# Designed miniproteins, single chains, continued (2): the designs that were tried, part 108

Each design is a single chain, and the fold is of that chain. pLDDT is the mean over its residues in the fold that is shown.

## One batch from the design tools (miniprotein)

Design m7738
Fold by ESMFold2-Fast:
Structure m7738 (fold): chain A 82 residues (1-82)
Amino acid sequence: DKLEEARLALESLRRYTEQAKALAEKLKDDPKKAADIYSRGYGLAREGERVLSRLDPELAREARRLAEELRAQRDAFEAKAA
């Protein structure tokens, strides 16, 4: 079932997002590495939104919310790295 696979993929993305936040917190003294972690998460969330938008608008909105959160964190850490 494609929709069930999509739901599980979103759950995996949520778990990755939390792991990325925890890892970035451990790397707070290296803002460039923290930004790189969030940048990868942002890319995955954007691809997830693209796939989910064709299957379930609610799951797509959730993936977009995760993408926007990851982008904001990336931008904040990039600003600290400058």
Scores: mean pLDDT 81

Design m7739
Fold by ESMFold2-Fast:
Structure m7739 (fold): chain A 73 residues (1-73)
Amino acid sequence: SALAQAREEIARVEELLGREVVEEIRARYREEGIAALEEPARAAGLSEDQREALRLVAPFLALNHETVQQQLA
């Protein structure tokens, strides 16, 4: 499923950046969207390829977080 594939991709990004950084991006993405990725990626010194990977998983980060919160709805 798309959600299972998204979770696997998120896990790969967590391995690259560290879980704490990904959690921070997830929280900020809810309020700032794609702009939330720019400062953490720059601060972490990510390559262009790594930033592209983040951009690809960003919608799944937001969707997964919202799904968890809306699980009882």
Scores: mean pLDDT 64

Design m7740
Fold by ESMFold2-Fast:
Structure m7740 (fold): chain A 144 residues (1-144)
Amino acid sequence: MELTEEEIEEDVRYLRSQLGLLIDAVERKDPSLLDGKSYDITSRAAVLLKSPDVERRFLALVSLLFLAAALNRDDLAVELIEELLSIEDPRLYPDIVATVEFILKYRPDLEEKLSEESRERLKELKSSLTPEQIEEAKARLRAL
């Protein structure tokens, strides 16, 4: 059953409201900040992953990646990083790089688990962007 635009926008608003907690859970290495929220984040993100809107899919992937990283779901976190790096929308490249670099800063063990192709893709995206674009995207990550 296709959801209404209003129902989809409610899922968008919910996930955006949880991003601060998701970021804090990864940064502080404290999964208890997500107690009782994992199911709602997962179910709402699953809806947005089916969206034809790339920005909605991006929000879902980012939300799931922070959740997976915070809960030490390493295999899922790697799959989500690789999915983010596969997005072919240049408007999202700074935000993709900022998101992946944030995760790898607090979970550097995940970098060695990335495929060679995904590691090369991250380097290519970084080389295509200015340092200013990446810093602006890092600032936006906390304001999403």
Scores: mean pLDDT 86

Design m7741
Fold by ESMFold2-Fast:
Structure m7741 (fold): chain A 96 residues (1-96)
Amino acid sequence: MTEEEIERYLKRKEELEEEIVIELARALGVSDEEIAALRADPEILERLIREVLRIRDEGHRLAAENPDDDEGLAAYAERMREAIKRAVAEAMRRRA
């Protein structure tokens, strides 16, 4: 694998991770204005992407250990929602 192939992969991975987080935010009722605030602050957006991916990895592990634990999956989804809300509030405050 060349360095150029690795760099291209990492850049595309980052683009896809951002899009996944933005789609999740929209699904949770975040407005276009709030999404614009997140996109305008790369530091907040990058932190949110990392936090969401961490929570997702924890959720995958929980599902593998307890596949019938619907309550645990609901709690994990709530953690993602709170992470997104917190990042949106911070981004909106920085725009003011």
Scores: mean pLDDT 77

Design m7742
Fold by ESMFold2-Fast:
Structure m7742 (fold): chain A 114 residues (1-114)
Amino acid sequence: ELSEEEKEKELKKLEEDVKKAREEYEKNPSKEKAEELAKAYEQLAAEYYNLGDYEKAIEYLEKAAETYESVGDLEGAAETYEKLGKVYEDIKKYELAEKYLKKAEELREKLKAR
């Protein structure tokens, strides 16, 4: 188990990783840089989830999914929406969980139809 100081340092590092990935994406908007940004959002969301800050975990997972969708990475978006659904299940918001799990299924079906 990490100390409170170590947890805060990890959070700040992940926030800096997001900022850096955002700046790189804005400077050179490519699929690769968007995927790097989405991954940074996912890592930050996972840390907030581990800290019990589900509202921020949801916020950053939504940003990650939108970033993947913006560059046509439907697989990355689907995986992220599945994570969103799981977080909503954990906080007992079952209608929202079902909404995001269905969205992930729709994206996976779209991939099969290509």
Scores: mean pLDDT 87

Design m7743
Fold by ESMFold2-Fast:
Structure m7743 (fold): chain A 86 residues (1-86)
Amino acid sequence: SVVEAKLAEIAAVQQAARPAVEEAIAAGDVKRLAELAKEIAEAAIPLLEEALAAARAAGDEERAAALERAIEVARRELEEAERILA
């Protein structure tokens, strides 16, 4: 499904970032962690929005509600990362 394809793309973004995130955690590099969180959120939000549109088109109200919450969480993570980087 389109939803599953978009969620798989998000998982691929997270997996690609994993070594850099682990290195930043080990180093205690808060600024680098915020930069990575921003990059992941900026990539994930459009994919989540596409997944939400597909879920709504399919009439999947439960999945649409879950995706709306995921978008809200991702936006808050982006805002916090931008605050740290300011």
Scores: mean pLDDT 90

Design m7744
Fold by ESMFold2-Fast:
Structure m7744 (fold): chain A 98 residues (1-98)
Amino acid sequence: DEKEKIQLMADGAVGMTEGAAAQMKVDPSAAPTAAEQLEKYLESLAKESEDEKAKEILLKAGEEGRKLLLEGYKTGKVEEYAEKMIEAARKAAEEMKK
């Protein structure tokens, strides 16, 4: 079922984003590495998707997550940017499921 595959990809994207946010909260110096890992993971999910809408949303989510992680690191506003990236990922996941 294609809907089940999209659900798993969406849940995976949120889970990885929450993990990256947690890494930055524990050790802000890990944010650049977490940003690269998050973007690569979401790009991998996008590459496996045959749904063009899901692929586009996953690629944009990876780019946005990387950007927010790096801003959290640069500004020191770790909690604020961790919250923003999780919210953005959840919104992207809901959009994929429509």
Scores: mean pLDDT 85

Design m7745
Fold by ESMFold2-Fast:
Structure m7745 (fold): chain A 59 residues (1-59)
Amino acid sequence: MVSKTFKLSDSADLKKIKEELEKEGFGVIVDEKNRTVTVTTEEEKMKEAEELIKKYDVP
């Protein structure tokens, strides 16, 4: 398993992103102060997590 931290826009809904990632089975840690989300999953599934985050990380 691998972990990757994503920096999100100020307008991104951290709670919604966490909820959507958890529904897909990803491990998720949210840092609301730094606006980051850390995702833990298998290396081959990390691309799906990145695409999901990009979908909800809108300006």
Scores: mean pLDDT 80

Design m7746
Fold by ESMFold2-Fast:
Structure m7746 (fold): chain A 84 residues (1-84)
Amino acid sequence: SLEEKLKQLAEFEEELRKEWEERMKRLEEEGAGEEERQRLLEEFHEEAIEKLREVLGLSDELVEALRAGKVQEADELFRRQLAA
């Protein structure tokens, strides 16, 4: 059900937040620069998109829009998928 899928996403978001905090702390301890921080952000962004695709069954077009950061396009595609 949608409720079960939303619960899975909420649990994943909490886990992802904890991993982000731990990895950011390690980068600070290592004196990492902007390039390393940006790579971490890109890794987490991709992980989040893949989990959304898995749990919600997102279309390829929607996944591509999310990867490109096209929030309005992704929202329109997602609304169409929910209406179908």
Scores: mean pLDDT 77

Design m7747
Fold by ESMFold2-Fast:
Structure m7747 (fold): chain A 85 residues (1-85)
Amino acid sequence: SAKEEEMRKLEEEVLKNLEKVKAIASKEEAEAAVNAVLAVAQAAGPEIEAARAASPEAGAEAELAALKKAKEVAEKKLAEVEKKK
């Protein structure tokens, strides 16, 4: 489905950005970036569960929104480590 394809692409982008952080940043900065992305997932968990209980479509929308937030956080962390030096 279109949403499944978009979610897969967003997940790939999150992973790419975290790999770039790991390549150029310190171990501490890379760990902070991973933890920031994981914090988005943890905060989104209850929202995804509530949405999924309402409908499968609402659940997919909530998952998509969480992945978009994770991508934004990963991009921001990459930009921060690129700017720092």
Scores: mean pLDDT 82

Design m7748
Fold by ESMFold2-Fast:
Structure m7748 (fold): chain A 69 residues (1-69)
Amino acid sequence: SEEEQIEALKAKLNAQLEKHASDDDMRIKLLAETAAQLSKLGTPEAQAVIAEIERRIEELVREQKAKAG
């Protein structure tokens, strides 16, 4: 059931990111909200997905700062 929950959250996140492809602020928010939901599962598999999401957030934030400077 936790594996199914992780896959459902990943599918929902991917669909939402595609819908908001041009909105970096919304994409960062969606990534952060999904990581928060995954953190409640407490599994090593969920923790691995959280680490990947956190890395993606850091990359998007760096890209936004580079565009602003």
Scores: mean pLDDT 83

Design m7749
Fold by ESMFold2-Fast:
Structure m7749 (fold): chain A 65 residues (1-65)
Amino acid sequence: SERRLVSSLVALEIEAIAIGARVVEVKGDHIVIEVERSDEEVKRRAEELKRRAEELGIRLEIREV
């Protein structure tokens, strides 16, 4: 449902910010986050978040900056 999707997107956005990523775009079922290329811990946590997003039917794109 749309309500479930919105709740899941908000939760993923909060988690992305909490791990040190920057949320760049949220559109439909797609979220784009930026992570610092040199920060291996944030990149690892972002990959874990991406797997969780896939379980929720959400596409999470990670961009290194």
Scores: mean pLDDT 83

Design m7750
Fold by ESMFold2-Fast:
Structure m7750 (fold): chain A 83 residues (1-83)
Amino acid sequence: VYLEGTAIGIDPSKETIEKAAAFAKENGAELIFAPNSVNKVNLEKLELLKSLGVKTVIAYGYTKEAEEKIPQLEAEGLKLIKG
């Protein structure tokens, strides 16, 4: 909820994502990352989100490097949706 709003126009910090992931796990919730950012989600952020247990990412776009790695990231359990 809060994490979705804070992603507008900026990349959330690693600390913010880690706190959101811990909170979701403790409350039995699925962590979905849905930034309303005009910035494309890059590969480093997708790898970070995967490492923190995020299952679904909904973004307006991904960088070229991230798009090339989508099949690998999805094989590792991350679902990527382009809006």
Scores: mean pLDDT 64

Design m7751
Fold by ESMFold2-Fast:
Structure m7751 (fold): chain A 114 residues (1-114)
Amino acid sequence: SEEEREKAIEQLMEGLRALAERDNRDLMMEVLAFFVAGTGSDAEIELVNRLMADPTMTYAQFVDALIAAAEEQGRDILAAALREAQADPSLTPRELLERLLEAARAEAAARGAA
């Protein structure tokens, strides 16, 4: 249900916020790392793990690296969603997660796995 979906997203965001605070990281990066862990290739997951190991990594640099990886993997829908997120300086972590989940649904539909 919509209510159960909302509660699940709120609980997920709380968990990601706790991780960001623990590791002194941008919550936007934790949202991206979570998304790649659930939908990415082994190469994309390895890339995210390397980027997350750098305590000086910025959200802007992280997004640039993920766009390049998505394009290399032929994930054009994800690459477009990341570029739109990058172009929106007012984007919240919750809105980023929602855009990424929409991109994942679009990718699944394109593969006939909806």
Scores: mean pLDDT 85

Design m7752
Fold by ESMFold2-Fast:
Structure m7752 (fold): chain A 99 residues (1-99)
Amino acid sequence: MTKEEAYEVVLEAFRKAKEAVAANPDLTPEQRAILARKIVDELLEGKVSDETRYIASLAAEDYVRDGLEAAIETARKLGEMTGNPEAAEVVIRALKEAG
């Protein structure tokens, strides 16, 4: 999979998570964050690397909980810790476009 293909798949997952969160306004902030993580995790299964899926899922949770800047920081830290800075860059690009 190319970086561009991974970006498009991650971006679509973030957009679908955003739509699902918006469709469920009666959920608590914590429930919305968990929903976003679950949707991104499920949609990326088998479509991207496990590392990209992991970073994207946690970044989506943090975006819903604490906003764009927090999600970007989470993606950067996870990319550094897992040795996958390229996966983090794909996720960060998708976060900025989906927000």
Scores: mean pLDDT 88

Design m7753
Fold by ESMFold2-Fast:
Structure m7753 (fold): chain A 89 residues (1-89)
Amino acid sequence: DKAKKLLEKVIEILEKVKKKLLEKGDDSGAKLIDSSIDNLKTVIETTDNLSVHMRAMRTAEGVMEVVSKKEPEFKPYLEEIKKIIKQLE
């Protein structure tokens, strides 16, 4: 399923961001990203509904916007997620 593969790519990006946040000592930021990862994994396992998949990705995008405003080095990861979401619109 194309949608599930794209969600998995978003999870990979978020896992990289989480690792970098932990390396910087931003435990709060890492926890926010970890919650997004858990939500996306649950959605992949429980539903084939494209609208639910899209909503979950937009929620992850919102979390990344918050992280990127505080730490601009993560803006490229946010832009990758936005490009993935556009592939399903």
Scores: mean pLDDT 84

Design m7754
Fold by ESMFold2-Fast:
Structure m7754 (fold): chain A 108 residues (1-108)
Amino acid sequence: MKRIADIIAEAELLGREDLVEKARALQDFYNLPKNRDALRRLAETLGLSDEEIERLLKMSVEEQKAFIDRLGDELEAEVKKLREKNKIKLTPEQQAEYERLRDIYALA
């Protein structure tokens, strides 16, 4: 959860609503009961095709977990790349707001 909360907070500060939505979908998946419907909802939010969703749902639990872990890695890498490109320096006030948002999202 803390990793996803960091991604949400940084994406929000960067104004990337598309990345916020994807990261929130991953956070919701971690907080919801792990079942077929939760996994399907996550895959739909990520823009997977019906065939890709059905393939994912037929995977083993270990393969499904590896897929979700990979999505988290890819999302983190995209946010990091965006931060590097924009060279955003946070003021002490903005850094405090980032930490506040991160902690809120980690609890949610």
Scores: mean pLDDT 70

Design m7755
Fold by ESMFold2-Fast:
Structure m7755 (fold): chain A 82 residues (1-82)
Amino acid sequence: DKLEKALESFKSGLEATLENIKEYGSKEGKDEILKSIENGVDIAVKNIADTHNLTKEETEELKKKVTELMKELKKKVEEIFK
């Protein structure tokens, strides 16, 4: 469905972001990267919901899934910069 496709696209974008962090990120910048990821949750949810005219229920489900994906990205970033 529409929400699933949006999430698949978002997940692919996160994979590209992780690759960029691997190439261009630094251990010294780790905390700033993690804060950026955390702050990005609400921005991502708002942009996706706005672009796709999601219902309240779809937006709530999107927020949960985006939060989980961003949390996974944070863990991967922490592992990269150990």
Scores: mean pLDDT 80

Design m7756
Fold by ESMFold2-Fast:
Structure m7756 (fold): chain A 94 residues (1-94)
Amino acid sequence: MKEKTLTVTLNVSLEEAQIIADALSKIPAVKSVEVEETPEGVRLTITYDAEKIDDITAVAIAMLVLGLIEDHRLGEADLKQEAEAFAKRLNERL
């Protein structure tokens, strides 16, 4: 197993970022997701198995971008459901 780390900063609330992090952490090839509040926004540090994860890196980035509520039109419950559905679908593929 090759461990690799992806770090992204999101212009979302800490609670929204935690929902995304919790969904990502349910993916078996994801080892850990750390959430940190910074002056620039909420920072996610994702540690994953790089041998399984050209696809997961793409999906994680897509999920983080899609989970980024640019205009806050989605409630936290809707974001959680969307993120968990993507994580589940990815688990079924891998």
Scores: mean pLDDT 64

Design m7757
Fold by ESMFold2-Fast:
Structure m7757 (fold): chain A 77 residues (1-77)
Amino acid sequence: KVEEELKKIEEEYKKIMESIDKATQRLNAELPRLEERFGKETAEEIVQGVVDALRLIADTLYKLSLERIEKKKKEEE
């Protein structure tokens, strides 16, 4: 029961991370345009900020999913 839910959460997290990797690749492709418009330092900060935000969202969703399962397991124990 709980093990199946954990495996599903891990599988969904993996898919989210794959989507983030694709988004990061696209964002890196836009880096030269951002550098031309905003300068190198600002462009790098924008790209890094977006990547960090995407990772934070993925990690937060994963953590919340795990906490939900742990809370349910603790209530049954």
Scores: mean pLDDT 79

Design m7758
Fold by ESMFold2-Fast:
Order: C-alpha cells, then sequence, then structure tokens
Structure m7758 (fold): chain A 86 residues (1-86)
C-alpha cells in the first residue's frame, strides 16, 4: 500500500505506532494533569484522545522534518485542557 496519499486509516495506524513506541505518553499526560490539579476533570477516554492528539502532532512534525519535543507537546495539551475547564 502506497503512503503518498494518506487516508484516515493510515493516520490512525501511524498514531497507534507512535503510541506503541512512546507508550509513556498517556502516563506522562496523566502526571502533568495531576500536577495541575485537573486530572479528575477528565475521563480515561478523554485522556486517550489527548494522547492520540499528542501522537498526531508528533507525526505531523516528523512529516514536515520539524524537531519537536514530546515534553513540549504534552505541556501544550495540558494548557489547552486547563482552558477547556475554565
Amino acid sequence: MEKKDLTDDDIVEEVEEILKKHSDIKERLRKELEKEGILEKFTDEEIEIMSELIAYHLYAAKLKGEKVSLEELIKEEVELAKKRIE
């Protein structure tokens, strides 16, 4: 299967591969949410979606040849989560 024209399924597969390689994304996200005192505001499913968004941004940066820190992406998602509950 050619990867030149990405489908939604192809994006999901790449995101899942990143999550497998960086299996600590969800745990790190939970720890940062806990430090901010907002972990209890989110369900496990919402945390899963946030971890998938982090993996998607990491994948998008890789496609563009950009170097992005996983820590920076996690902190950015936490700041967006804080704004959602204000």
Scores: mean pLDDT 75

Design m7759
Fold by ESMFold2-Fast:
Structure m7759 (fold): chain A 74 residues (1-74)
Amino acid sequence: SREEEAREAALLYLDIAAHEFPEYREVFESLKELLEAGASLEELVARMEEVAATLDPEARAVLRSLIATLRELW
């Protein structure tokens, strides 16, 4: 389903982001835990928007790209 595809994409993307931006690893891993705990994509997007403002421009762009992708899929 579109939701399952979006969740799998988010988990993979957040895992990659945690490795590429180790200073924000805890942030990206907390978002992965939210998904694994069964949070809705709506709640995930809201949390990502909140944390994106606290990241440097490069990491923020990566997270906002994921938000845009999830909004298109869901």
Scores: mean pLDDT 80

Design m7760
Fold by ESMFold2-Fast:
Structure m7760 (fold): chain A 94 residues (1-94)
Amino acid sequence: MLSDEEFEALLEELKARPPVKILSPELAVALAKVLKVLGAETLPELREKALREGLSLREFAQRVWEAAQRLGLSEEMRREVMIVAIQIYEGKIV
C-alpha cells in the first residue's frame, strides 16, 4: 500500500488530468466492479453516498483505490478508475 505522502502525491497528479470523454470496455468493467464493492450502482450514486457520509476527496479516493486493489486491478487500471472517481466527485463528469 502507498504511504500517506505517496497517496497524496498520486491524488494531486490524477486531479490534474483532463476530463475523461470515452471509457474503454475494460475501464467500464473495472468501474462497475469497484461500484459493486463500494455499494453503488452508478458513479453519481457513489458520489452522493460519499457526500452524505461527509467524505473528503482524499478519503473517497482512498476507498476507491483500496477497492480496486482488493479486486486485483493492475496499477494502470487503478489509476484510470481513480481519475474517473476524482472527476465525478468534483462534478467534472456526470
Scores: mean pLDDT 81

Design m7761
Fold by ESMFold2-Fast:
Structure m7761 (fold): chain A 85 residues (1-85)
Amino acid sequence: SMDDVLLEAGELARKIYMKGLETNDVKLIELANLGMRVAHLAEEQNDLESLKRVLEILRDLVEGKISVEEGTKKLKEIEKELLEK
């Protein structure tokens, strides 16, 4: 469901945010905030596919499969798509 995906995205974003605080990595903090902003935007538009894309990016970042720069770029692309509707 939308609520389950949003909850999981929130848990991953919190994990990224906490790591940013512990390591003094401002870019991780900014990415976590961006991820939650885009997740909420997708929820407001009832766009489950875009919300799942946000979840995948946050998961890939936590698992070290993508860089902070790559994750930020992908999240901004989803944000742009949602805002252009």
Scores: mean pLDDT 90

Design m7762
Fold by ESMFold2-Fast:
Structure m7762 (fold): chain A 108 residues (1-108)
Amino acid sequence: SKAVELGEKVAELGKKQGNKDVAEAGKEVKEAAERAEKKGDKLAVRAAELGARAGLLALEQGDYDLAIEAAKLGKEAAELILEGGDVARAIGLLLRALGLLLDLELSK
């Protein structure tokens, strides 16, 4: 549920700010989280949650491009896990999103 809530927040903030790409990315990571919950795939839910959380943090910092990237990485990671794909690749995508956020935060 937390993954779905965070994805919805990204989508709603994107709509409020008039950024359709942010709104679409938030919706897509929310839908990936909902599919993961229906399948009982806890790892896929966590992947979507991390991407949505990173996206929300980027939005709070005014970085729309990073918010879109983070949400999309969470969606892609969740889908790879749900498909029985490369979990190591999925983890790598999430670590990349978190690394970008840390680099931006430390550069301030």
Scores: mean pLDDT 82

Design m7763
Fold by ESMFold2-Fast:
Structure m7763 (fold): chain A 75 residues (1-75)
Amino acid sequence: MEGEEAQLLRHAEEVAGPRTAEKVREAIKNMKSKEDALKAAQEVYRAALEDGASPLTARAIARGVYNLALKKIEE
């Protein structure tokens, strides 16, 4: 994991927690379509709330995952 993926994982763990970081890692590994990206973003959002992050923080992390997924799919 390098660049944007590593930074997103560190940010997720720091501002939300380890559950969120794990879901971000799973999302990055398993994304193959826009549908997968949406599902991954939803899972990350739920994990962030479970880690005690605010809805705004959870949404920001989920959006980060979705945007990263779209870049990966476009490659």
Scores: mean pLDDT 78

Design m7764
Fold by ESMFold2-Fast:
Structure m7764 (fold): chain A 75 residues (1-75)
Amino acid sequence: KYKELARAILSNDKEKAVEIFKEIKDDILDTSKAVPLAFVLTALGNEEQAKLLEEVMDEIGMDEELKRNFLLVAK
């Protein structure tokens, strides 16, 4: 799931990214699962893809504090 989310973002498939993120958003609060996601998303290293990830989080109605924490872990 986490790698699938990163691949969707990399391919600019915003709709698929939203679907996957809805499935895993509760898991992201589990720090043991957030670390693998952070590693994969750090590998993207792209500012445009970071913006897309923010847009995806906004569309699912993610809390501002939760978004901030996720982006810090995921980079």
Scores: mean pLDDT 58

Design m7765
Fold by ESMFold2-Fast:
Structure m7765 (fold): chain A 80 residues (1-80)
Amino acid sequence: SLEDKAREAIEKMRELGVEEGAQAVERFIKDGKTGAGLLAELIRRLGEVDPEKARAMAEAFKSIPEVRELAEQVLAELEG
């Protein structure tokens, strides 16, 4: 389910030490599109400081169909 995939993404973000990533996923579950937008912006900001963690975060969120296209777009921005 979406909730199960989001929970797995949250746990993975915590293992990577990205607490802000976990919070963004929680907001996505709670507030749909608003949470997705915050998630994308967090990944962009993380990419300026730690591009490897930003890429890992974007890859994790590609597993969630509702934000997959947004995650792919942000991942492309991080590479270009």
Scores: mean pLDDT 69

Design m7766
Fold by ESMFold2-Fast:
Structure m7766 (fold): chain A 82 residues (1-82)
Amino acid sequence: MPMLSIDELVDKLLNLPNLPEEEREQVGKEIEAQILKMSDEERKELIEKYMDRLAEKLGLSEEQKKEAIESLLAQTKAFVAA
């Protein structure tokens, strides 16, 4: 399977809750595998774009969005280092 673009990954992540359980697990694993192959810069871009789309849908403030991005970046760094 070719690697998805960052925009395609964001779209798949946002659509995950709308998928059946079996499809959600499979798509989630595919996204995770690609994230592990990405650079730190690409992961940061993915998280920022994902949070921008989530903030728009959930009505988050800029402050809440920044805090969430920083938290996710710290978590992904720890996950990749493991």
Scores: mean pLDDT 77

Design m7767
Fold by ESMFold2-Fast:
Structure m7767 (fold): chain A 100 residues (1-100)
Amino acid sequence: MEAAEEGLKAGKEGVRKGEEGLKAGLEGMRKSSNATLGTAGALSGIGGVTSGWLGIKLAQKALETNDVKLGENGRRLGEEGVRDGEAGRKLGLEAKKEGE
């Protein structure tokens, strides 16, 4: 698969995981005695959405311009978005468990 196509896929997944992390973090903040973990989850989720979105934009431009470096950067940012989103979800879920 070409780096730009991988960047689009990773970027979209990063946005999805980031949204999950943000939701889990916000719920953790509201339901938990440990607001710090919920806040960290929400911030990490926002990072996932941001990196995923940038990954999509760079990958789209790479496809239009046949720029391999933009495609590689899009893939890297998309993968970072996935990691940040997953971290946010984990932190948000931990905050919720401590609140129970």
Scores: mean pLDDT 80

Design m7768
Fold by ESMFold2-Fast:
Structure m7768 (fold): chain A 62 residues (1-62)
Amino acid sequence: MSPEEILEKAREKVEEAVAKAEAAGPAARTTAQGFGDRGLAEIEEALKAGDMEKAEELLSRM
């Protein structure tokens, strides 16, 4: 995948997880957003370092 595709898929996974968590309540939504923000930051860091394999692995763990 390209760096742009990895970031796009990561954002989609965060949005989906947050939307699903909203059904469980505001605390679950906040937790999902926190994990998502952390995951996105790690993927962005890996992509900036040129570590495509790490970025794809991080995406697969989301």
Scores: mean pLDDT 80

Design m7769
Fold by ESMFold2-Fast:
Order: C-alpha cells, then sequence, then structure tokens
Structure m7769 (fold): chain A 59 residues (1-59)
C-alpha cells in the first residue's frame, strides 16, 4: 500500500469513527485508524467490525 493510499484509508476510518459518535481529538482518532488499518489492510471493514475494534482500543 502506498503512503497516499494509507492516508486515504486512515481518513475514511477517522470520518467513519466520527459518524459513529467517537468524540476524540484528531490525533487519537488517527492513532486508532492506523491500528485498524494495520490489522485489516486494504480489506473492506464492515461498520460493525470497525466499531468493535474502536471500542476495544478505547478500553
Amino acid sequence: MSEEEKERQIEIIVVTLRSLGYDLPDEKLREIARKILEKYGLEFIPREELEKEANELLK
């Protein structure tokens, strides 16, 4: 995955997390997004799975 594609995917994940009601600073949302992207790569992540991963990282 190129750096440009990684940043695009991170941005998509961050936007999705915001839409799910995660009211966190940008840096924290990007950190969570990077962890999710690292685990799933370029695979499509269902919203339910994305929410589950974010909740685990926010323990």
Scores: mean pLDDT 72

Design m7770
Fold by ESMFold2-Fast:
Structure m7770 (fold): chain A 79 residues (1-79)
Amino acid sequence: KEKEKEELLEKLKQALVDLTVELLSKTTEFDEEYVRELLLKNSSLELLEAGVLLAKTILKEDPNPPPSAKEVVELYEKI
């Protein structure tokens, strides 16, 4: 049903933002709030697809993947 799909898409966007912030926090200093706002404002279908592919790659290559990567893939599979 349409509204349920829209809710899943919004959750997917937020999970992708969480994943990106988590990955960046391990490698560099950054303003987390600013990055979260930029990612949420600039989420297109192409960026969502790229983010899902990134999450799938992390789950495949990393023996201890962040929980956000699994959440991204699970949300995408429900859409």
Scores: mean pLDDT 72

Design m7771
Fold by ESMFold2-Fast:
Structure m7771 (fold): chain A 57 residues (1-57)
Amino acid sequence: SAELQALLEKIAAGDPEVLEENREAARGVGKVLKLDEEQIEKLEEMLIDTDRLVAKR
């Protein structure tokens, strides 16, 4: 749907501050739980792969 594409563009371009705050929060929680950046990257890759699968269909 064209409306959903417009919303995705607004989110991607519109909220850099929110993204930065989330990064700091994730890093803080990661230190407490001893999570590595590698694990976070793997999670992001899985989300990207899911998006690519939907795009192929």
Scores: mean pLDDT 52

